# Ledger of designs, part 2: designed miniproteins, single chains

Each design is a single chain, and the fold is of that chain. pLDDT is the mean over its residues in the fold that is shown.

## One batch from the design tools (miniprotein)

Design m38
Fold by ESMFold2-Fast:
Structure m38 (fold): chain A 76 residues (1-76)
Amino acid sequence: MKIKVVFPDGTVEEFDVSTVEGAIGLFLRLIGREIDTGNIVTLKDEDGNEITTVEQLEEAAEKGKTLYVVETPRPP
């Protein structure tokens, strides 16, 4: 199953979340952005639900949802 992920700069990337590599790759991409920016990086679906687990990611993909990367400044 493939899922579309929209990044804050407007780029769209697809991940195959039916594979361990695809699901982990997506979360590693988000962790990398969090490290690089110092911001809190969250993944949300089009309804505003936060995706934090592989199970939630697979469910969103099965429902054909688009995911959005949301970055917020980390509190001091």
Scores: mean pLDDT 78

Design m39
Fold by ESMFold2-Fast:
Structure m39 (fold): chain A 55 residues (1-55)
Amino acid sequence: SERDKAFVEAERAYQAGKDAGLSEEEIRALIREVLRKHGFSDEEIDAMVERILKA
């Protein structure tokens, strides 16, 4: 699904941000930008960001 594709891309962005030594705030911003490109609402993005950060 589009949601699953967005999650995979966002998880890759999360891992890349961690490997680069980015702050949690910078990583959150990166994930939000990825999800926004997939057309999710701000409310959906908030829920997805929290799910990714807890994984």
Scores: mean pLDDT 80

Design m40
Fold by ESMFold2-Fast:
Structure m40 (fold): chain A 66 residues (1-66)
Amino acid sequence: KEEVEKLIKEVSELAEKLNAAGKTAEAQKVRDLGAEAYKALKEGNYEEAKKIAEEGIKLGREALEK
């Protein structure tokens, strides 16, 4: 639970960094993944929430490097 909440926070932080860098489309995609992960977390699907959050982190980091 706590691990998943931390990952969702990282997704949100990456989306903010992307938006600050002018990459608004990528920021929105990362935010959408964060929202999906949060929904899974609220439903008690911690494993699914973790996978979605990790996907958001990967996409956000890749977008920031380009």
Scores: mean pLDDT 80

Design m41
Fold by ESMFold2-Fast:
Structure m41 (fold): chain A 82 residues (1-82)
Amino acid sequence: SELDELIKELLDILKSDSSPEMVSLYVAFNIVVSAYRSGYLSEEELLNYLEQLIDELIEKSSDPELIEKLEELRKRIEELKK
């Protein structure tokens, strides 16, 4: 599904940087995604979390190519919320 592709792309971004900050976000991401897949979190709650995560990654990033990719992922989340 489109949501599964979004999750995979964000996971790949989080795995690309082994800094303590990115490792913390990676751990939190896996907990939230696991809660969603186990039925403890709604799709709306997951999508809201993913938007907040993307916004935080954009704020912390100085890489223009990564920022462009994150902005595209954010647009895809907005389409899923329609």
Scores: mean pLDDT 85

Design m42
Fold by ESMFold2-Fast:
Structure m42 (fold): chain A 75 residues (1-75)
Amino acid sequence: GRRPDLESPVEMEAFNLLVADKLREEALKKTSEEKKEELLKKIEESEKKYKEATKILEEITEEDIKKAKEVLESL
């Protein structure tokens, strides 16, 4: 879908993190119980790499996350 109108890089990164969380939950629901642990480990590794690569995440406030979450839920 189209990216919503986000003004700051911080808001964009918060939105991207919430999209990743939603996709993760959907993937876990579709994955067999036997493979859930492997999938969770891979997701955790990807999240750690993403957070380490992005210094902008240090500027993300709880308000930015809440706004991005509301946008994600409206999609």
Scores: mean pLDDT 62

Design m43
Fold by ESMFold2-Fast:
Structure m43 (fold): chain A 62 residues (1-62)
Amino acid sequence: MLSDEVIDASMELLKASVDLTIAKKQNDVEAQKKAQEEIDRAMRTLAKHGDPALGTKPTIKK
């Protein structure tokens, strides 16, 4: 099952992508950096929880 956190992170990723596009149109480098950081954060949350439908999971080195 998808966790609420995964769903929320997906929504955050969409919002950050829109923010990045707007910032690029305005040539606002600070807004671009903030949007990129939000994208990275959302992607980290998605990677942490994984998508069970895709079967992707982290490996541990032991």
Scores: mean pLDDT 72

Design m44
Fold by ESMFold2-Fast:
Structure m44 (fold): chain A 82 residues (1-82)
Amino acid sequence: SLVEKLKAAKTDEEVKEIAKEIIEEARRLIEEGKFDEAFELLNKAIEAIEELYKKGVISKELYIEVTTELGVKELEIAVKRV
């Protein structure tokens, strides 16, 4: 699972790469009309990134960057769901 891969990441570079894969998978799910699954994936990714930041695994700069990108995708889903 991409979320499990993300939880195991140890560097900013690994987190950034996996976050891109998660965004791409979320886009695929949205194209298939699987909005709930896409939203759940993005939420789990944000939670995993928050945990990595709290543990001191990633920088504050990366934390802000990737959570912003994931949050924007969640807003796009929310607009299409209503």
Scores: mean pLDDT 82

Design m45
Fold by ESMFold2-Fast:
Structure m45 (fold): chain A 60 residues (1-60)
Amino acid sequence: SMEEIEELQKKIVELMNKIHELRQRLKTAPPEQQPELRAEIRKLMDELVKIGKELAKLKS
């Protein structure tokens, strides 16, 4: 469905924006906060992969 594709694309943009913000925070974060930020980035990256696979199925 085109609507489902649009919703997934919007979610991808939101996740990419969040990852970008976290990467910027990581550059200036104290060492104690870096593991948490890296874990959050990894979690969002994994979610991006999952959504990308869902999009691929809908476009097939």
Scores: mean pLDDT 86

Design m46
Fold by ESMFold2-Fast:
Structure m46 (fold): chain A 96 residues (1-96)
Amino acid sequence: MDAQIQQLMQQATAQRQQLIANQDYDTLLRRLQTRRDFYEAMDDKKGAAESYLGLGEVYLKQKDYEKAIEYYQKALALDPNNEEARKNLEEAKKKL
């Protein structure tokens, strides 16, 4: 894996965690929805899947387990090998 790509992914994750920690869910959801729409318009399935994964994570933090499950399933439909989405889906299902 390219070190520059790893660094960018870590920065994106850190920014997402910071918004969650500040409970600025509205800003985070808006950014993730915009990113999703962009990647879907470009037919970028991996980019769209990552955006759905992020949406699921936000809903999981809000304890909206049904919406978290929905978005993780959408992420897996676009990227079936996404291990993070699979693990988070299992965890969210256990909370129902």
Scores: mean pLDDT 79

Design m47
Fold by ESMFold2-Fast:
Structure m47 (fold): chain A 72 residues (1-72)
Amino acid sequence: NEALELLKEGKYEEAIEIFEKNPDDAEAQYNLGVAYYKLNKPEKAVEAYEKALELDPDFEEAKRNLLLVKPK
């Protein structure tokens, strides 16, 4: 997956451009959240993680990262 390779290489803005084109893909929305968090955009990261969990409620990584960026 091209977008995942960009994310691994730290090319977060390029990865975001591709993930934004996949609004119905839970993994894409999770990775969109990871990229936003790495760019210090926690509000956008929260929105992306919440979208990932709407698409896949059992997505453990999305649940964990959502707790990390939201105050307890």
Scores: mean pLDDT 82

Design m48
Fold by ESMFold2-Fast:
Structure m48 (fold): chain A 87 residues (1-87)
Amino acid sequence: MEEAMELAREAAEALKAGDFEKALELNEKALELLSKEPNEELRKKVLAEMQILMVEAAREAGLLSEEEAEELIARLEEKKAEAEAKL
């Protein structure tokens, strides 16, 4: 999962820089690596972690309001916690 999280972090940085095409490409590569994880709950946890990074980056890039970002992060943290509880 380290490579998927590394790509997700690079995608978040690209998004913050306004390079949306690069952000989407890197996120797609991260999702492909994540799909190869045999543990379903670990995949769900890492997916939520990746999505939280994207929401924070989108907020910093001005694509999401602070309120929209907080609501999305709260939902993703709940999904992450549910997956982590089943590990």
Scores: mean pLDDT 83

Design m49
Fold by ESMFold2-Fast:
Structure m49 (fold): chain A 64 residues (1-64)
Amino acid sequence: MYREEAMRQEIEGGALEGLGRMKISVGEIDEENREELIEEGERLIEEGRRLAEEARRRYEELLS
């Protein structure tokens, strides 16, 4: 059960990072919404990295 939770959290983290990068890329070409998209993308990347790091720590504790 906890292993499945860690895997889900890692997938969610990766998805958030991907979405964040996509929003930043769109913001770079969308002058009207640039500021909002870049700020939102940066937040998503940070949150995704945090989730992925937590999931990996969980794997190390439970599987090592």
Scores: mean pLDDT 78

Design m50
Fold by ESMFold2-Fast:
Structure m50 (fold): chain A 67 residues (1-67)
Amino acid sequence: DLFKKYDKDGDGKISADELKELMESHGLSYSDEEVQQIVQDADRDGDGVLDEKEFNVILSGLQQSLS
């Protein structure tokens, strides 16, 4: 699964840096600021990281664009 693949620390959370790497691996070129905005929009807890549920919401949106 993608969450475990990009959860480099194994802490059950995805950082903005890990999300950026995922997006770059799919040919998406976003700035650090753009990735941070995506994280802020999904991160309702305000801890600056994404849990598995928040990550899956972002992936669902991206998958509609990635064919």
Scores: mean pLDDT 71

Design m51
Fold by ESMFold2-Fast:
Structure m51 (fold): chain A 61 residues (1-61)
Amino acid sequence: SSMLKERAELARKHAENSKKGYEILTKNEPVWGEIGKENAERSKESYEKAKKIAEELEKKL
């Protein structure tokens, strides 16, 4: 299905963008202190969820 391929590509792009966001937050954690650490941890969880969704959709291709 073309729609499945488009969804898989969109999910992968979302996962890649989430990874970049997590990397930026982690790199700047020392500047933001404890709140920065909490934000980095939450961002990591969001990235891991996005990655799993992308992988699941890609398996259906």
Scores: mean pLDDT 79

Design m52
Fold by ESMFold2-Fast:
Structure m52 (fold): chain A 57 residues (1-57)
Amino acid sequence: SEQDARELLDALNADGDGTFGPETVEAVRNFQSRHGLLVDGIAGNATLEAMQQLMSK
């Protein structure tokens, strides 16, 4: 849950500049699947909001 969000955030930060490496795409898909989101591998608003919600406690 929160660990999944942190791992995804770390992967996104590692790619940083708008390059979306295969490891980051996999992390996004895994997070989306676990949190009932559309599994498209894109870190859009819904995915980012879900991450923020998990980390804001």
Scores: mean pLDDT 71

Design m53
Fold by ESMFold2-Fast:
Structure m53 (fold): chain A 73 residues (1-73)
Amino acid sequence: MSKLQELVAREIAVRLRIIGLEFEIELLEKKLKEAEGEEKEKIEKEIEELKKEIEELKKELEKIEEEIKRFIT
């Protein structure tokens, strides 16, 4: 497999993971609207952790996109 094919595969994988996490946050935000007390705290912490993971993945995506650009442009 070429390096470009591996980079494109990694880009797709990271993008799909970001989409999945964003969807999970949306579901948790819907649950948060109806949650109270201890459950609300747990959901808020989970959303915050997922947002941090998305931010890390977005940084990884930027690095992959930079590498792809170096191969094709």
Scores: mean pLDDT 84

Design m54
Fold by ESMFold2-Fast:
Structure m54 (fold): chain A 62 residues (1-62)
Amino acid sequence: SKTDELQEKILELLEEKGQASAAELAEALGVSKSTVSRQLSKLEKEGVVKRIKGKGYELAKR
């Protein structure tokens, strides 16, 4: 689905960049910040990404 493809692209960008904000991911992917933030919240709940206060998001090492 489009949501699953977006989720995969978010993970790929975080893997490539090491760290990115929701705004940076939204700009890179051509989607709204709200859409990216929703996916990041879901991925954070699943333990796949973690929020770094003041720096954005990165992949969880577990």
Scores: mean pLDDT 80

Design m55
Fold by ESMFold2-Fast:
Structure m55 (fold): chain A 60 residues (1-60)
Amino acid sequence: PLILAEAKEDLTSKEGVKIKKGTLLLILEENEDGWAKAISAETGKEVWVDLSKIEVLKEY
C-alpha cells in the first residue's frame, strides 16, 4: 500500500538530497536495512530515506 509520511527532523537522503523537517513523503517501498524509497512532495524526486527519521501519517 502507499504510505504518506512526514520527516520528523532535517535529514539527507542516500542520494545526498536535503529534506527538511515537516516535508511530506510518499513511501513506495521499504528495504530490510530500515530505509524507504519515497517521493518528496517538495521536489517530486524519488529518494531513499531513513525510516527512523519519518512519521507515518496515513496508509492507503
Scores: mean pLDDT 81

Design m56
Fold by ESMFold2-Fast:
Structure m56 (fold): chain A 82 residues (1-82)
Amino acid sequence: SGSENAIKSIEEGEELMKEQVRETARRKGLSEEQIEEAVEVLEEGLEEAKKVAKETGDADKISEKVAEAFGKVNDKIEELSK
């Protein structure tokens, strides 16, 4: 189903997305503890995206939740990189 395919795509991409977050945070000079805080924000946001995928199967809503997750990650990295 569309919902199952969307969840699988999120899960398959999750490790790459986590590494992208870690690399971005390291470039900003964050500590290992701060890097893991940013990764946790991504994990929480992707869980919400998977929930939307299960409940709606709506590709636009799923994409919006994934974008929202990355927005929260960027906000957290900026907060920590003061």
Scores: mean pLDDT 83

Design m57
Fold by ESMFold2-Fast:
Structure m57 (fold): chain A 79 residues (1-79)
Amino acid sequence: KEELLEEAARYLEMAGVYASLGQKDKAIEYARKALDLAREAGASPEAIRHIEQAITALENGDYDTAIEHIRRALELLGK
């Protein structure tokens, strides 16, 4: 499970980078990959919720809000 959490965190880091570049489609793609891995790994409900909120913010073009939720999710995943 620890390997899946590390992979989820890596995809979240990528999502954050693409969000900072304003690349909506790539940011959402990587955030969704992170969400699937975090769910599979049994990440905390709070971490899952922040990833979901990041995806919603990205879909709405709210990149700053998305990056905030990504950072919170990474902290909860031990990053």
Scores: mean pLDDT 87

Design m58
Fold by ESMFold2-Fast:
Structure m58 (fold): chain A 97 residues (1-97)
Amino acid sequence: SERGERAAEAAEEAAEHAGEASKASGDNIEGGVGGGLAGIGAGVARVTGEPGAEAAAKGAETAARGAREAGKLGGEEGKEHARKAEEAARRAREAAG
């Protein structure tokens, strides 16, 4: 399913940026946890297609929230990664419908 693939790709981007925001903040746990959940959602979407797209979108949204909290402590680099995680989460949600 194209929707599942798009949701998975966006969730993977959200996970990556949440991880980078976490690193920029001195390993803030919220970014890491959110990234992990986005990775799980992406995996489900890649295996199940469209039925997994919602899991990918929810994971990406959790990653974006974690990135936002980490970004508060990570200076300009952390804030930029938080913004990119939010944009990726929005794309994952659009793909899921």
Scores: mean pLDDT 79

Design m59
Fold by ESMFold2-Fast:
Parts: C-alpha cells; sequence; structure tokens
Structure m59 (fold): chain A 70 residues (1-70)
C-alpha cells in the first residue's frame, strides 16, 4: 500500500537521507496525488544528487507538479 511504503521510506530517510530516498518519496506522493509534496521531495533529491542531468530533470518535474498543485 502506497501510504505504508511512504512511511517506511520516511523512516529510512531519518536513518540515511539520500537522493534515492527523496526521489522514491517524490514518486510515491505523485502516485498519491499529493503533487506539492512530491515536488518538494524531487527538489530535495535534486539538491543531493551529483548527476547534473538528473538534477535538472527532477527540478523540471517539480516545477510541472507545482503548476498542477495550484
Amino acid sequence: EKEKKAKKLEEEYKKKPSAEIYKELGDLYYELGKYEKAAEYYRKAADLTEDEIEAALLLMKAAVLDLIAK
């Protein structure tokens, strides 16, 4: 169940925050229709990733979700 998976990932984030965990949280909140929260996590993932191309794609995705959330 998606809510249960989000809770598990938030626990993992507390132990070891990473771009991968933030990206998974963004994907989960996107699937739940919580677009503003998904955008926040994609921005956090972009901030932590060392891959500049992935960071740019995550930031674009977050910007699109911010427009949808309004």
Scores: mean pLDDT 77

Design m60
Fold by ESMFold2-Fast:
Structure m60 (fold): chain A 98 residues (1-98)
Amino acid sequence: KIEELKKEAKEAEREAIFYEASAGVYEIGAASSKLAKESLLKKAKESTEEEAKKLEEEAKKEEELEEEYRKKREEYERLAKEKEEEAKKLKEEAEKLE
């Protein structure tokens, strides 16, 4: 039982690391989309009305992508915390049996 609990705790720790890394990737994605949006909106201000409309539409798509990436980051952060808690509980159970 103790060895099994320690193995399960180790697996939960690995999953937490994976989810934390995934959250980091989406954080970078969100930052990239934010910068793209700002760049497109700046260009739109200097463009003709037709060009400005196209750039504003592209900026809106980048804004939607930024929001999607932020939601994914939050989801993976939550999953990482759940696995951290799971690992902690498994370690506590192993310690009680020692």
Scores: mean pLDDT 86

Design m61
Fold by ESMFold2-Fast:
Structure m61 (fold): chain A 124 residues (1-124)
Amino acid sequence: KREADVYTMAAYIYYGQGRYDDAIRYAEEAIRLDPDNANAYNILGNALYAQGRYDEAIEYFKKAIELDPDNVNAWINLGKALYAQGRYDEALEYYEKALELARKFGNERAVKEAEENIRKVKEE
């Protein structure tokens, strides 16, 4: 688990640098070392989303949520990937769940992000 956390941290750093292929490789290694690492699935999904690989990103965000249902960012990111595919009704459901969790945890930043994404869906 500790070694997997190091790889997950490296994936996060590479993602922040726009080095999405490196982020993917390090996240995949983290998952190989610890298949229950929800953060590794979330960062893998983020890197795939950044590359326009929305179908793969959706699968990994769903896995992150399965492992950690309280990960508000994974719920928001899943909604964004569905929205990018034109799956507006599904995106709305996941954004509303993200809003519920963000309010429960007092995460004001996530509340605003979820509310803005819900507004965008309702414009369609």
Scores: mean pLDDT 88

Design m62
Fold by ESMFold2-Fast:
Structure m62 (fold): chain A 60 residues (1-60)
Amino acid sequence: SKEDRANLGLAGAVVHLSQGDREGAIAALRRAGVKDAEAAVEALEQGDYAGAFEIALAGA
């Protein structure tokens, strides 16, 4: 589902960010089909997972 893809992309991005790999986090979200991957990563960096999920879900 769209929600499953968004959650999978965000989970991958969180793993990359935990390793200091911001570029990998953006790439993981783009691979999952998130259109505004950089905004989603910025939300995750601010501790706003709910905001990141909304951004990811808006991407087709």
Scores: mean pLDDT 82

Design m63
Fold by ESMFold2-Fast:
Structure m63 (fold): chain A 72 residues (1-72)
Amino acid sequence: MLEEAKELAAEAGRLGALGYFGDEEATKKAEELEAEVKKLVDELIAKGDDEGALEVVRVGQEAAAEKIAELA
């Protein structure tokens, strides 16, 4: 679950970055993946895995930042 959540967060981050630069289809897919990631993050928090939840968010933010740097 945690590794799966990290993978989805990274993909959502990359797609969100593409959407920021005008890819509307990437924006739609990012929104769908962000909803799934939020569900998994909420589940981790409910289990008391606050560190895992923070790692998922961090992975997504890092992937988005790396993709933005690549596209800029």
Scores: mean pLDDT 83

Design m64
Fold by ESMFold2-Fast:
Structure m64 (fold): chain A 62 residues (1-62)
Amino acid sequence: SKDDEILSKTVKELKEIKEKYPNTEEEKKKIDELMEKLLKEVDPELYEELEEARKKVKEKEE
């Protein structure tokens, strides 16, 4: 399925990140970016809701 292809690609990218940036802040940042990209591809509506929630939190702290 399309989801299986997305997951397979994500697992491959995760392995590359872990091999290239092990135990670094860059690893955490790259993993966060990869998870955000995965969410956007699998559930774009939920991704947009999370982005709106993040924006509201930032506006409240300002």
Scores: mean pLDDT 74

Design m66
Fold by ESMFold2-Fast:
Structure m66 (fold): chain A 61 residues (1-61)
Amino acid sequence: MELSPEAKKALEEAAKDGNISNEKLKEIAKKTNTPVSALRKYYLEKTVDEGMKLIEEAVSK
């Protein structure tokens, strides 16, 4: 399932604060008319990508 550009932007704005809560995800879902499950999946995938990037940096130094 693809997220709308508006839903992606809202998630990225919330994620930049480094403090995204379940309540924040629900607010974004309601505002962008996106299922919470779709937002949750996108957020988790993005978090895993960032985590893998940190592991690469740790191995390099």
Scores: mean pLDDT 68

Design m67
Fold by ESMFold2-Fast:
Structure m67 (fold): chain A 55 residues (1-55)
Amino acid sequence: SEELKKKIEQIKKNYERAVEEAKKLFTDPEQLEKAMERIKKVYEENIKKLEEEFK
């Protein structure tokens, strides 16, 4: 499905952008690591929801 591919691509782009913004905002490695973990959690949740939608 082209719709599924488009949604996956958008989720990936949102993840990549969030990662780059976090790197820009957090110069402290520990704070960056915590931000990255939160961003990864959101990404995984979005992928899971998408998988359930196209099951």
Scores: mean pLDDT 83

Design m68
Fold by ESMFold2-Fast:
Structure m68 (fold): chain A 73 residues (1-73)
Amino acid sequence: GFEEGLNLLMEPILELIKETLTTPDEEERKKLLEEAKKLLEKWKPYLPPPLVEEIEKKVKEELEKVKAELAKK
């Protein structure tokens, strides 16, 4: 159904986000978040707008944290 199709599109993005939570290196974390952002942009037309907004917010918040940590170097 729709939920199953949506889950298939979301799985790669969610896996990248999970990897960022376990990655201690800020450069690798940034790379994973940038890949998640690219995948989200690719599938944005096929996803419900509220779900896209929620994931964009999460990715943006994590990228902002990583950029702040990198700026300290």
Scores: mean pLDDT 72

Design m69
Fold by ESMFold2-Fast:
Structure m69 (fold): chain A 79 residues (1-79)
Amino acid sequence: EKRREALRARSYATAFEVAALRGNPDAAIQAAKEASKDPRFAEVAKKYLEEITKDPSKFKEVAQKAAEDFRRLAEELEA
């Protein structure tokens, strides 16, 4: 149901946000890999995984964008 999908999206958003705040690129990559296994969110997650791995110096910015995007997706599912 949409409620459980929203909770998963919020979980992914939190993982990206924490990785960015702690300055941990490996955690950001791991969050993207885990989200990419979710059929509902795989395409969005794979996009961010590619961006993080292509330019590691921008990982904080990319992880923050991913967190915002997944939070927005959760809000849409809760509406």
Scores: mean pLDDT 83

Design m70
Fold by ESMFold2-Fast:
Structure m70 (fold): chain A 59 residues (1-59)
Amino acid sequence: MKKGFEATKFILDKLGPDTRVSEEQLKELAKELGIEFPESLVGLTASQVAIYAGTLVSK
């Protein structure tokens, strides 16, 4: 199982905090982390997506 911190760092390292995440990028991140993201994250920054992923993986 991946730790939430690891998921957050993974996303930020790949995309950078100011990068806007596309729907395709969200689907790839979801597959890599084994989680699903709500559509509301599409077009948000990688920082927002990373925080969300971190909370789900640590749960």
Scores: mean pLDDT 73

Design m71
Fold by ESMFold2-Fast:
Structure m71 (fold): chain A 116 residues (1-116)
Amino acid sequence: LTVTESGGGTVPEGGSVTLKSAISGADLSKGGVMWFRTAPNGGGTPVAGISKTSSGYAEHAKGRFTISADYANNTAYLNMSNLKASDTGTYESIVLAVVDGKGRIVGGQGALVTVT
């Protein structure tokens, strides 16, 4: 199971950015993805999650962020709009999947989003 993240960068306040998580070695339709943000002052907080049957958002993300999954291409997306300085942080996708009949949890490398 491999998770490769892309996207991020420096974005103006009120702007938008899309983070991408490409998954290989497992069928994403049999698992799920959760996006976590690590603030500059530390601590990981959940942002949004998706599986084949459900999706959910942290309160601060509702109405501004959209999580989606392309199961044919085994890819998850976090579209972040109307960005605020408080959204600055490192965003990591945590993937839960079944590999060789065993549950596996793997994180990506993290994507830095800086809102100025």
Scores: mean pLDDT 84

Design m72
Fold by ESMFold2-Fast:
Structure m72 (fold): chain A 62 residues (1-62)
Amino acid sequence: MKVAIVYVGASEEELEFVIKKVKEEYPDAEIELIEAENREEAIKLALELMKNEGYIVYFVGG
């Protein structure tokens, strides 16, 4: 199972915390970190990953 964490301007600490939580929910997940330029691009990317690749997507930003 694939999980994408799509983020905009997140700190390293925020990303580490989210990664840990994702691994607790989905122990066998392969986690990809993807930086987006803005929220609009992040949403577009998330939808493409969900529709075409079967990713579960988490959004981090703000």
Scores: mean pLDDT 79

Design m73
Fold by ESMFold2-Fast:
Structure m73 (fold): chain A 64 residues (1-64)
Amino acid sequence: SLPSDAEIERALGAMYLALGRRVYEESGDKQLAAELYDTAASHFERAGDVEGAKEARKLAEELK
């Protein structure tokens, strides 16, 4: 069966979270990393993953 919309959104959240970490660690670009973390949080919110969204928002806020 096809994955649910919630499963797809959670996977996108995880991908953007990983990308944000990589951008910050490899380039030091805090602005781009924060935007990627906020994007991850939006996907986690759409997935109903409240904890994932909170973690991603916290990571974004720490870079602002």
Scores: mean pLDDT 88

Design m74
Fold by ESMFold2-Fast:
Structure m74 (fold): chain A 56 residues (1-56)
Amino acid sequence: SMEEAEELARRLGVSVRGLEGAARAVLSGDEVQIRAAMHDLGASEETLREIARLFA
């Protein structure tokens, strides 16, 4: 999962720490945090859910 997270981070142009933050936002269920993470990463809600699966 760490190698998959690093590869996804490179593909999205963000840090692994950024992906961890996005995963926490999804797992929190807070729509405001989820929307902020989508904006920060330039990613869809579906992509954020895939990120959350990598860190679950």
Scores: mean pLDDT 79

Design m75
Fold by ESMFold2-Fast:
Structure m75 (fold): chain A 55 residues (1-55)
Amino acid sequence: DRILEAAIRLFSEKGGDNTSMRDIAEEAGVSLGTLYRHFPSKEALEEAVLRRIAE
């Protein structure tokens, strides 16, 4: 999942507070609209990242 991989990478590098939805969209190579279609909020994306990391 390209979006989750991009989010994990950016959160690891500079933390969640310094990572915007725009940064994640750019890193994943998708539009902001596409990102919001899959994750309606930054919190939803953070939950998905935590779920992935927790295995």
Scores: mean pLDDT 80

